# Designed miniproteins, single chains, part 68

Each design is a single chain, and the fold is of that chain. pLDDT is the mean over its residues in the fold that is shown.

## One batch from the design tools (miniprotein)

Design m2501
Fold by ESMFold2-Fast:
Structure m2501 (fold): chain A 60 residues (1-60)
Amino acid sequence: SQLQQDRDKVLDDLRKAALQALEARARGETGAGGSVYSDVSLSQDEIAALAQQVADELRA
């Protein structure tokens, strides 16, 4: 369905943005992460899961 495809795209974009923001912070850059999460009605659990996945990617 179109709605599911749109959701998957948003989640993928958020994951990529989170990775970029963490990489920028690792380099000492600030402000790479905007209020993107406030524009998407994600649950706290979904945000925590995304953050955990990004953290795992950085460890790898």
Scores: mean pLDDT 60

Design m2502
Fold by ESMFold2-Fast:
Structure m2502 (fold): chain A 73 residues (1-73)
Amino acid sequence: SEDEDIKNHTKKNLEKAKEYLKKLEKAGGPKDVIEKVKKLIDEGEKYFKEKKYTEASQKYIEAIRLAREALEK
């Protein structure tokens, strides 16, 4: 189903967001950016629990973007 496809895609985005958070923490990235990434993941997890997978995915993608940007600077 479309919901299962979106859910599966959202789970992959969560895994990727957590991986980038770990990379940022290991690299000693800026604490303010680490906290923003953590908050985005937490917000996404709240949406995921409500089965709002599209909104959850958007939060995870933003977390990935911020972590990646910090790692590239």
Scores: mean pLDDT 87

Design m2504
Fold by ESMFold2-Fast:
Structure m2504 (fold): chain A 62 residues (1-62)
Amino acid sequence: MELAIRATAAALRAIGLELDGASEEEILEAVRSLIPDPEVAEAVAERVREGETVVEAFEKAL
C-alpha cells in the first residue's frame, strides 16, 4: 500500500507536482485533481489506497 502511494507520488512529481514529504491524503487528493470524472477519480484513489500505482488504478477503473 505505502509503496504504491510512493510510486504514485513519483509519477505526480514527474507531471509537475511537488510531493516530497506529502501525506498519503495529499497524494490521493492530487490523484483526484488529475482525473476530471469524479466517479473514476474515486475509483482510482481507492485502488491507490489498496496498493496499486496510479497508472494501474486508472487502467482498471476504466
Scores: mean pLDDT 61

Design m2505
Fold by ESMFold2-Fast:
Structure m2505 (fold): chain A 74 residues (1-74)
Amino acid sequence: SSRVEEALKTLKEATELLKDESKREEALKKYEEGKKLVGSAYSVADQLAKKNPEEAEKMREELDKAMAEVEAAK
């Protein structure tokens, strides 16, 4: 769960930075960090899916939504 939380937090920070054009380069670096964290968070969701597939699906949906929000802010 902490890996999922960290991924979501990092993506939200990237989205916030994208609101300021002068911070665009910083925002894109943060997004690259967020993408790597999403990969790790997906691994956590995959492990959880063996015990609770519904909860794992919710985690993937939240990660996908956060990724989409960054892409929309670009």
Scores: mean pLDDT 83

Design m2506
Fold by ESMFold2-Fast:
Structure m2506 (fold): chain A 80 residues (1-80)
Amino acid sequence: DDAKFIELVEQAGLIVSEEARKSDADRATELYELQVRLGKYASKKDKDGAIRALEELRDAIKDPEHRAQLDKLIEELRAL
C-alpha cells in the first residue's frame, strides 16, 4: 500500500537525519544527498529504487543501532 510505503520512507528519513546531526559536515552532506535520492524514488512510488537507496544509506551509517533500524525498514519494504 502506498500509505505504508510512504510511512516507512519517512521513518527512514528520521533515522538518517539523526545520524547526520551526529556526523561531520562531509558525512552529513553525503547522507543528505542519499536522502534526497530516496525521496525522489518515494515520490515516484518506486519501491525497488527506494530499497536500493536505503541499502546505500545503511552502508553509509556508522551507528549500529541506526543500521539495525534501517535493515528492519528495508525488510518491511520488501514485504510490501
Scores: mean pLDDT 81

Design m2507
Fold by ESMFold2-Fast:
Structure m2507 (fold): chain A 57 residues (1-57)
Amino acid sequence: GPEAERLLEEANRLGRELVLAAVNGGSQETLDALAARHRELARRLEELGVDPLRLLG
């Protein structure tokens, strides 16, 4: 549904931001914050019946 699609888009965006921050030498605090938000969105998507592996696209 629209909620799951919106959360998938946000989770994929955060996943890309996490990778870019890691590659560019971002602070541990930034990496931890992005990872925590990504994990929370993945958990919410799983609650909606979406396979979290789809986030790895």
Scores: mean pLDDT 78

Design m2508
Fold by ESMFold2-Fast:
Structure m2508 (fold): chain A 91 residues (1-91)
Amino acid sequence: VGERLRALPEEERKQALRDMAVAAIRGILDSTPGAEELTLEEAVELVKKNLDKIRKLFEAMTGDKELADEFKKIVEENLEELVREAMAPPP
C-alpha cells in the first residue's frame, strides 16, 4: 500500500489519502454504538480522540512513518469536512 501511494503524483496521493481518511472515519462511526445519533461536533471530537490510533494503524499498514504523518495532517486540517462527508449517506 505505502509503495503504491508513494508512486502517485502529489495531487493524486493527497486525494487517495483523503478518500482513505473518509473510509477510516466511517469505520470508526460504524464501530461506535449510537454514532448515528451524534451531532457533527460530537463526531469530530470522537475522531480527534481516535486520531493517534488511526495514524498508528495507517503507519502499520503502509510501513511508512512520513506517509502516516501526512495522513494525520490531512485529517487534522480537513477534519470537519471529512467527518461531514463520512456521516452523509452513501450515494
Scores: mean pLDDT 76

Design m2509
Fold by ESMFold2-Fast:
Structure m2509 (fold): chain A 68 residues (1-68)
Amino acid sequence: SNADVINELLSEISEVQQRLKEGKISPEEAIKRLKELLAKLKEHLSDADAARLEQEFEEMAKKLRESG
């Protein structure tokens, strides 16, 4: 179902965040992976929900870049 795909993508996003926190991936690789996952999520969401998530991820990416 569409919900199952969304849940799987959200799980992958959480795993990327955890790997970054543990120092297992670089901030640059995390940002790249998160943008790929966001693009896939946007295919399964309404325009409004996609826009909201895109904003949240851009804010996260900014924080990751500023922490380097």
Scores: mean pLDDT 78

Design m2510
Fold by ESMFold2-Fast:
Structure m2510 (fold): chain A 61 residues (1-61)
Amino acid sequence: MDEEDYQRAVELLIEMGVPEEKAPELAERALQAYDRLKQAGVDFPGLLERIARLLANEYLS
């Protein structure tokens, strides 16, 4: 796991309004999805940020 990507995902989730207690769990899910997409040949700038925002919106909805 890339620690820099993990910290960035946690920070983005908190900035979007996810509680600090829940941000680590959602960040781990975002990184797992990001890794699977990269292994499937899907990778582009901002993909991790897009996944994190999608998970934040699902949590906050």
Scores: mean pLDDT 81

Design m2511
Fold by ESMFold2-Fast:
Structure m2511 (fold): chain A 75 residues (1-75)
Amino acid sequence: MKKKIDELKEEALKKVDEGDFEGAAKKLKELLKLNTEYALKKAREVLDYAKEKHGFLSPEMAAIERELLALELAR
């Protein structure tokens, strides 16, 4: 499980670096679907990185952030 989560995080970070926000959001959605504390933490790290690198979140990534917050509140 942890290896798969780390791989999804790395793929999402690569998509952010490429400016492929739709692809990044897709990988982040897979992390959220796993719904483990570790996966949610890694999704947050990617979202924070995207904000730092680009200065904003795309609409798709902003939607992922809202979903992440809802999942964190439900735990």
Scores: mean pLDDT 81

Design m2512
Fold by ESMFold2-Fast:
Structure m2512 (fold): chain A 45 residues (1-45)
Amino acid sequence: EEEKIKELGEKAKKLLDEYRRAVRRGAPQDILDELSKKLRELAEE
């Protein structure tokens, strides 16, 4: 389980980086929602 948590953490960091870049670029809410959905999918895994 800890090994999976480590992998999920790395995937989450990548998505968070994309989310932060999107926010910084002033991306529309649809893009931000899409990135949030990807984060939720990681949590489900």
Scores: mean pLDDT 74

Design m2513
Fold by ESMFold2-Fast:
Structure m2513 (fold): chain A 62 residues (1-62)
Amino acid sequence: SLLLARAKEDIKATKKDELSLKKGEEVLVKEVVDEYNVLAKSLKTGKEGLVPRYKLELLEEL
């Protein structure tokens, strides 16, 4: 299932496979990669990358 989520805080990518988000930015969570990370797509920029799970607020299951 796809999940709609929102960044709880500013997130800065430190590696090429990571996604930078600003607080309040909405993403589609496409896959749970591991205990720490999800693969998400920014609805604002269309960019995709890894985001720490604990920094996202779940809004809706799609």
Scores: mean pLDDT 85

Design m2514
Fold by ESMFold2-Fast:
Structure m2514 (fold): chain A 81 residues (1-81)
Amino acid sequence: EASDPERFEAEIEVSLALMKASIAKQIASKTEDEEVKKAAEEVVRAAEEAQRALAAGDLEAARRAIERADEAFERLEELLK
């Protein structure tokens, strides 16, 4: 199972999503902007969903959650421009 490239890829992507969630939390802690806080919360929720899906062995659900985390993080970046 350790050589399953799809699972390994998902593990890397979930780790990156969790790093984005950590960055989002730091940004949210430094602002009173409700839209920025909302976008950051969406990144956190999606990253946590991706981690839970990966833990459950649902690679498809994990990838969908990773995609939502990426979309929310991009929205967060646009709000900071």
Scores: mean pLDDT 83

Design m2515
Fold by ESMFold2-Fast:
Structure m2515 (fold): chain A 59 residues (1-59)
Amino acid sequence: GELAERAGRGIARALGLSERTAIAFARAAMKTDPEAVRAAAETGEPGPSARALSAGVEG
């Protein structure tokens, strides 16, 4: 939804990912930690769950 899209844009900017990829990560994070995704959508910063997801992809 809209929250995942907003969070995805913040994650894309913070981590240098494409918006499409970051939105997919935000949608996945909504299933595990929707509170963190809502917070990220409001502030434009990745939440703890989104950061952990990104670290897993890189590692």
Scores: mean pLDDT 65

Design m2516
Fold by ESMFold2-Fast:
Parts: structure tokens; C-alpha cells; sequence
Structure m2516 (fold): chain A 60 residues (1-60)
């Protein structure tokens, strides 16, 4: 999986809700999901809903 492309897609897609971003992260293997969540949080262009979803996932 290309974690960078997946992370940028989830971070920047304005049609995805925070719940959809969290569901996508939970569907990934844990190692991949952590990398994607970190990419979302590091992306300066990430939507707030996506950053919140990534932060909530990493706090689990």
C-alpha cells in the first residue's frame, strides 16, 4: 500500500466525513493505519475532520 497517497487522499477529500476516515483507518492493518494516520496529522492541507479522526485513531 502507498501510505503517502492514501494518507493525502483521506486528509484532503472534502466529501469524506470524519467517521468515513476513521472507518478507513480501522479497515487497514494496524501498521499501515498508524502510518496513514501520522501522514494525515503531518499534512498542512488536511481537513480538520480528517485530523480529528486520525488523532482519535492514534489515541485508541
Amino acid sequence: MDAELVGKFLARSKTLSGAAVRAALRALPEEDARKVAEIILADPNAREDAKKAAAEYLAE
Scores: mean pLDDT 80

Design m2517
Fold by ESMFold2-Fast:
Parts: structure tokens; C-alpha cells; sequence
Structure m2517 (fold): chain A 80 residues (1-80)
């Protein structure tokens, strides 16, 4: 595996963890302005991973990043 791909996979793993944290906060029914900012921050990070995956031509990693982006966008919409 290329060092670049490994780094992106690690970043994607962290983004998935962030999405899980955000989902748990939403399910608890207590969404704060800090939770919204958290989701927006990680949504930006997820888009950066998608751009890098596309630059590398890694269709699998790009697809996984798109899934995380969709999840974070859904959580953000539900939280607003």
C-alpha cells in the first residue's frame, strides 16, 4: 500500500469515528451548537479526503469517503 493511501485510510477511519460520535449525540436528542460545529468541521475534513482519493485515482477510497460525507450531511441536516 502506498504511504499516501495508508494516511488517507487512517484519516477516513477517524472521520468514521467522528460520524459515530455525532450520530450518538443526535440519538440522545441533545444537539448543541458545538455538535453542529463538530459535524461541519469533520464534513470539511471528509471532503478533503475525497479530493485526495480522487487525485490518487483510488475509486474504492473515494467511494468510502463519499459515504462518510453523505452520513455527516444527513446528521447536519437532522441537527439543524
Amino acid sequence: MSPERLELEQRLSLLRMAASIARLALERGKITEEDIKFIEKYLKRAREVLEEARRLGDEELAREAEEVIRELERLLKEGK
Scores: mean pLDDT 81

Design m2518
Fold by ESMFold2-Fast:
Structure m2518 (fold): chain A 88 residues (1-88)
Amino acid sequence: SSEQQMQEAKARVDALADQAAASGPSLVPQLRDTVDQIGRDGLDLALKAASSLSPEQQQAGLAAAQGVMQGFRDWADALTAAKLAAAA
C-alpha cells in the first residue's frame, strides 16, 4: 500500500516534470505545489497514525517522517532540474 502510493506519487511527479520540460517553465510552480501537497498529506497521515503513541514516540516518528518527505522534495527538485536542463 505505502510502497504503491510512493510509486504512484513518483510517477505523477515524473510526468509533470516531463510536461514542464516539453511545455515550458509555466508548469514548474504547479509541479512544486504538487510535491508540497504530497509532503503535507504524508505528514498528516503520519501524525494520525502516531496519535495514540507516547510523546517521545510521536516526536521520533514525526522527525523520521519529515526526513522522508524532505528526501522526496529533494528528489523531485533534482529530477525537474535535470529534465529542464536536458530540454534546453
Scores: mean pLDDT 74

Design m2519
Fold by ESMFold2-Fast:
Structure m2519 (fold): chain A 55 residues (1-55)
Amino acid sequence: SEKQREAAIKVLEDVYGIPREEAEKRFAELEKKMPMDEAIREVIRWALQKYAEKQ
């Protein structure tokens, strides 16, 4: 849903420091290939991987 998408983007921005524009672009790419729930899981995995690489 739109609320789930917005909540995920906010977490990526606030917790992982990913710019909102970058998060929205990644979501748009994933939404073309998979349902919203799968896109949310994949974008969180992507953000976690980026976070781990900088630690």
Scores: mean pLDDT 78

Design m2520
Fold by ESMFold2-Fast:
Structure m2520 (fold): chain A 78 residues (1-78)
Amino acid sequence: SEVKKGEEAEKQGNYEEAAEHYVRAAAQALAQGDAKKAREYAEKAIEVVKSDKSIDEEMKKLLIGAAETLRRAAERLE
């Protein structure tokens, strides 16, 4: 699952990869109508991006933007 891949990447310190997996997990949860999980995974993506100072600024904006969009969409389903 995307969540497990994100957790594995995070444990290895690969925060950019972890954030990408968490964004995909949030999108999948949203598609399945699981607003709570979609919000949780989107928030995780934002947190790991903020934790890593080595991620490229354009990639940070892309990942945070995608995660925030999914978080807001999940909030609308609740």
Scores: mean pLDDT 85

Design m2521
Fold by ESMFold2-Fast:
Structure m2521 (fold): chain A 61 residues (1-61)
Amino acid sequence: MEEKVKEIAEAVEKALLARALSGEEVRELATQLAKEKGVEVEIRVLEDASGVAIAVEIRAK
């Protein structure tokens, strides 16, 4: 479970490094990856004033 959550977090971080994503886009991506891996996750996103995600925390539920 924890290993799968780490894989989801790493995938989201790589996506953020490749391009700017909104907080909604980050939440959607993490939710889809969690469904693919069969895990439930809690997602916390820090956004700038324009809604672009600048930090993300993903934890097991």
Scores: mean pLDDT 78

Design m2523
Fold by ESMFold2-Fast:
Structure m2523 (fold): chain A 68 residues (1-68)
Amino acid sequence: SIADLLAEFYEAVAAGDLETAKRLLEEAVRLAQRRTLSPSDRAALEDALGFFRRVDPEFAARLEALWA
């Protein structure tokens, strides 16, 4: 689920493993493309994208284009 992927995403961020965090976020965005999101899942995904807007804005922009 998106919630499970985002939980693993925040664990990777806490560990400093940005490569794993990027892969998990991309997988969450790919799932978001194929289904209607609850408001809670949408907010959580937007929060995770907000993190990468600061750390890697080019990566964040690419994922945002895939989601919307």
Scores: mean pLDDT 81

Design m2524
Fold by ESMFold2-Fast:
Structure m2524 (fold): chain A 81 residues (1-81)
Amino acid sequence: MTLEDKARLYAEARRSDSLTPEQRAVIAEIEEAGEELAREVAEVMAEQGDPYGQAVVLGEKYAEKDPEGARKKLEELAASV
């Protein structure tokens, strides 16, 4: 199973009312491998246009590299509501 297959299955699992054995296996693998695999899956999801993947990648970039930038983006979002 490729990383792209894992990203697709995880995206489908998030939108589904029930999980297939393949979707459960991907979720279990991500949980067992931890943050590194979760990040790689989210990056591929973002490249495929998934909004959740895009939000995760953006959050990680700003939170890890620029905490003040992340805070300003959150304040901008709050001000627009």
Scores: mean pLDDT 69

Design m2525
Fold by ESMFold2-Fast:
Structure m2525 (fold): chain A 76 residues (1-76)
Amino acid sequence: RPRLPTPEELLERIKKFFDHLKKTASEEQKKIIDEGFKNLEEAIRKAVAEGKTPEEIVDIALKEIRNIFKELEKVS
């Protein structure tokens, strides 16, 4: 079967992406990224516990990423 990223691998990739963004972010933006990533991690863990498919977990992650960018836009 095709190997999709595990929830932990997905979280690691997203964390690395946001850690890179934090290098050029303001202190306020860093706070939003850190809080948003915590919410994203909790949402993915909940989805895994609920037996969501890998595709549904990716959709949840994308929604949480969108919410982080929406909050970042408010302080830019």
Scores: mean pLDDT 81

Design m2526
Fold by ESMFold2-Fast:
Structure m2526 (fold): chain A 104 residues (1-104)
Amino acid sequence: ALEEAREAVERAEEALREAERAKTGKEALEAARRALEAAERALELAKKTGDKEVAEEALRAAEYALRAAMVALRLSGDDKELLLEAIGLALRAIGLIFEAEQLL
């Protein structure tokens, strides 16, 4: 569980780096989705285990997912559809942060 949560954090961080290197809003949005998926996986592990260390990793993954979504928002400014999708990812990441904090 803890090792799997740490792997999820690494995946979320890698996805953030991909978003930061993206040249288009679409590329950044795809990276942000991967970061969110990793964060959701870490939170699921935290909920199943009740382990505070796993919850701390889930919080870190969710913070990376939010940052990736914010990069997608910035790059999507000229495309309303991409902008709305990026806003949705950011709101979901905020929800994951809130849930992870409740497990601490």
Scores: mean pLDDT 88

Design m2527
Fold by ESMFold2-Fast:
Structure m2527 (fold): chain A 65 residues (1-65)
Amino acid sequence: MKSLKEKADEALLKFLELAKTEEEIERFKKRANEVQEKSEKENLSPKEMAERLIEVAEEEIKELE
């Protein structure tokens, strides 16, 4: 089975399939990068970062219509 990091990447790919505009993709990437930056600053583990990325991806997916 895939690691949490790979699951986060899978969620990202699914979001990219749903998002049709460049602006929507850029917005999500910006949020994902902010999560990564905060996680690194706070010395969070890779698992913690992956979990937050999955949450952001799912949130953005739900926001799309």
Scores: mean pLDDT 74

Design m2528
Fold by ESMFold2-Fast:
Structure m2528 (fold): chain A 82 residues (1-82)
Amino acid sequence: MVTVKVTFPDGSVEEVVLDNEEAAEILEHAVLVLKEYASKLSDEQLEEVLKTVEKELRKAGASEESIKKAMEVLKKLGEQLK
């Protein structure tokens, strides 16, 4: 298992435990993409990005519980970046 630390704009930190390195890299990349582009995305575009990340995490073999936690963290991050 791999722990990914997500730092929010307010300075808070959330930790997400993922099943493998590939899933961790997907989440870390998604965090970078959201930090760069979330303020430029509509709510519909943000939902599409999040659905794509969820699909890639599932494809990488992440557990449904890990995916749920990762998606909650990414949604919270996206909301704070708008």
Scores: mean pLDDT 83

Design m2529
Fold by ESMFold2-Fast:
Structure m2529 (fold): chain A 78 residues (1-78)
Amino acid sequence: MEEKRKKGLELYKQGGLAFAKGDYETAAKLFKEAAELYKDDPVLKAMALRGLSEALRKKGDEEKAKEYEKEAEEVLKK
């Protein structure tokens, strides 16, 4: 079955929980791992990359946040 999708969703949910608790370092790591597992799913990959971007922005890494936001937009264009 769709093991990569299930694993990605698990990581994305864990990232969202970490983000909600203010653990932006853990959230960024989990969202990045989810995005990698979603390599064949543009919509899910963009969603995970946006989560990563927001977590990085909360950490004060505005440059990296903008980079991943741009990558999410590019994934959705193709």
Scores: mean pLDDT 82

Design m2530
Fold by ESMFold2-Fast:
Structure m2530 (fold): chain A 70 residues (1-70)
Amino acid sequence: LSPEEQARESARAIIEGAEEEAARAPSEEEKLRILGEAYENAGRLLRQAGLEEEAEELFRKARELYEQAE
């Protein structure tokens, strides 16, 4: 796999794992924070691989989730 493909697979795994964890979260606020953190971490991985546009979209999603958690 190319570095870009590896980064996308890792980002997807992080988000999928966080979705499963969020499904078990005791509150909506905690669920949104778990997802927000996962999207932020996935975005950082994509940025390291040079996938700037995809990373920026994940960072926007993380920001939206954090705003909902407030």
Scores: mean pLDDT 84

Design m2531
Fold by ESMFold2-Fast:
Structure m2531 (fold): chain A 93 residues (1-93)
Amino acid sequence: MERDAELVAEMLELLAELAEAAGDLETAEVLRRAAELAREGKIEEAVRLLAEHASRREGLPAPPESYETLAEELKRRAAPAVASAGRALASAA
């Protein structure tokens, strides 16, 4: 029930770690704040915050479908961590 909110928050935290690794601390901060909003069930506020940050930059305003594509990309990248935990569980079964 809050699984979707937690999943979105986890994906945003992964994006924040990527931004931090790239040296983009401002984007990392915005992504972490969006993750907190997602955990509170404020998905629309999180999306708006990300859109506002994107529009503040001299760059492409990310269309809504870009966030969905990024969400799918992060889900695939989170799969190794989930698979690692699941593999440990499966080897015990």
Scores: mean pLDDT 63

Design m2532
Fold by ESMFold2-Fast:
Structure m2532 (fold): chain A 61 residues (1-61)
Amino acid sequence: DEKKEEIRKIIEDYKEGKITPEEALEKLKPYVKEELWPELKEALEKGDIEKVAEIVVQSFL
């Protein structure tokens, strides 16, 4: 609930260019499974917003 709101804010800030991919990675790490961090980093560096969303959703399941 609260975590979902935090994640949404981070993704919106990243999408709007308010934070860098590196900052978005560090902010999203606490909400994403450690095993998925390398994939998250690549998705953020490539600007693959759909892949970022998929990784985040997988971490809740």
Scores: mean pLDDT 81

Design m2533
Fold by ESMFold2-Fast:
Structure m2533 (fold): chain A 82 residues (1-82)
Amino acid sequence: EHELPTGGYHRRPGHGSDPFFELKVLGELALQGKLPIEEFKNYINTFKNPDGGYGRRPGLKVDPELTKFAKELLAQLDKLEK
């Protein structure tokens, strides 16, 4: 019942959710100041694997494109906080 995700967006809107697409949409909202940056950074980090990369699901193989995108997005959010 309580809103757990950032700005009313869910991690799993349904079957076939793409974390790359979700991070892109949420990233645009965060960069526009419409989303809490700290909560969004926490959300991005839920995709972080023990290997230091980011995967489509926690604990699965690292996706290099998602890893690059997530790191670039985190860097942009850090700049926005200043």
Scores: mean pLDDT 66

Design m2534
Fold by ESMFold2-Fast:
Structure m2534 (fold): chain A 96 residues (1-96)
Amino acid sequence: SERSRAASLLTAGLVLASRALYYIDQGKLDEAKRDLEGAAQVFEEAAKHASPEVAELYRKAADKLREGANADTPEEMKKLVEEAIKLARQAAEAES
């Protein structure tokens, strides 16, 4: 089902975003940026399988992850990733 597909993509995106947070804490910013771009693409794909209001939350999460990938400091990068995770979790709750 479309909901099952969105849920699987949510899980994949959250795994990538969480791994990016780990890499930020390790000072591995290139690895973090790759995972953030990957997570953004996954959340954009999840948006295609969600209701319009939930799709908007996934797209906002993807935008925050891309802002994070382009952030000048690890602190800003981490804050943007945490905001993206919050938006993705709100999307999951709205579908349940």
Scores: mean pLDDT 87

Design m2535
Fold by ESMFold2-Fast:
Structure m2535 (fold): chain A 95 residues (1-95)
Amino acid sequence: AEELLKEGERLEKEGKFEEAKKKYEEALKKAKEAGDKKLEAEVLAKLGELYEKQGKFEEAKEYYIKALKLYLELGDDEGAEKVKLKLLELEKKIE
């Protein structure tokens, strides 16, 4: 799953958003199958960033909320705070 996350990040940097989404969705599936909640939260946050870059703010919000829930379950204060800031910035962009 870690390799798929890295490949998705590379594709996103290249502007290949559809290919990046596919890699992130595959990474999410593998993280869930492995019970790797930290990786699951990280991939969900990446999907949120991907949708945000495409101007799909409602979809980005859904993924950030899912990531936030997992970071809070894990006690990952740094991850939770980062996602809370992303949600706050999205709220300013949503009409």
Scores: mean pLDDT 83

Design m2536
Fold by ESMFold2-Fast:
Order: C-alpha cells, then sequence, then structure tokens
Structure m2536 (fold): chain A 62 residues (1-62)
C-alpha cells in the first residue's frame, strides 16, 4: 500500500539521520580505535535496518 511505502521511506530517512550523527562522532574521535570500531558497528547495524526496509518497499512496489 502507498501509505505503508510512505511510512517506510520516512523511517529510512530517520535512520540515515542517525548514521550522519554517528559519522560526526567518528570525526571527533580519530585516535580512539575502540570507539571508532563501536561507532562503525552501530553504523553497519543501521545500514542493515535500512536495507531491510528497502527490501520491504521493493516487495510492496512489485
Amino acid sequence: ASAEIESLKAKIEELKAKIEELKEELKSAPDDTAKIAKLIGEILRLMGEIYELEQKIKKLES
């Protein structure tokens, strides 16, 4: 349904905003390898959530 696709797209934009926040944190701690690894892990998890939502949209558009 179009309303469901619209909702999923809104959630993707929210997750993208969170990724940008984490990228800014990454820039502020370049020498902390442990913190960098943790932030990258969080970014990858959010990217995985976006991928799942994009796959759901693709199925709804099919």
Scores: mean pLDDT 82

Design m2537
Fold by ESMFold2-Fast:
Structure m2537 (fold): chain A 72 residues (1-72)
Amino acid sequence: PLSEEEKEERRRRIVEEMKEKYGEEVGELAEKLLEALERQDKEAIAEYLDKILELLGADEADREAARAMAAA
């Protein structure tokens, strides 16, 4: 399992990569998603996942699957 320090470093790396590769809006949503995951807010996790997938051009089935995973 990852330590808290390792999780924080991984989170920062993911957010930076998303901003550089997909743009600031996706990076901001990724940061909010990771914060929602940390506080275990399943509704917020589903919302931010859906928005990220929409920006990346995911289809309805992929978005539905992501919401189901967030609810688990």
Scores: mean pLDDT 75

Design m2538
Fold by ESMFold2-Fast:
Structure m2538 (fold): chain A 89 residues (1-89)
Amino acid sequence: EEEAKKLFEEGLKKLGEGKPEEAIELFEELLKKYPDSKYAAEALYYLAQTYKLIGENEKAIKYYEELLKKYPDSKYIEKAKKELEELKK
């Protein structure tokens, strides 16, 4: 849990620093090592957001859909649905 939180917070910090590729690595590591963490759904949402930010729309769609499938009770579900509607226009 503490390790998952650290990876999540470092990922957000890298996004704030304008380092989206480093943020992606941190969020992917969190999802690989700690898929059952309370930060997993959050990491998946920000991973999709980061891929959208760098123009990788197909990867963004994939990760938003994965969020809806794997973490259907997440507070990010409505945000992910809205993003998918905009990307799939």
Scores: mean pLDDT 84

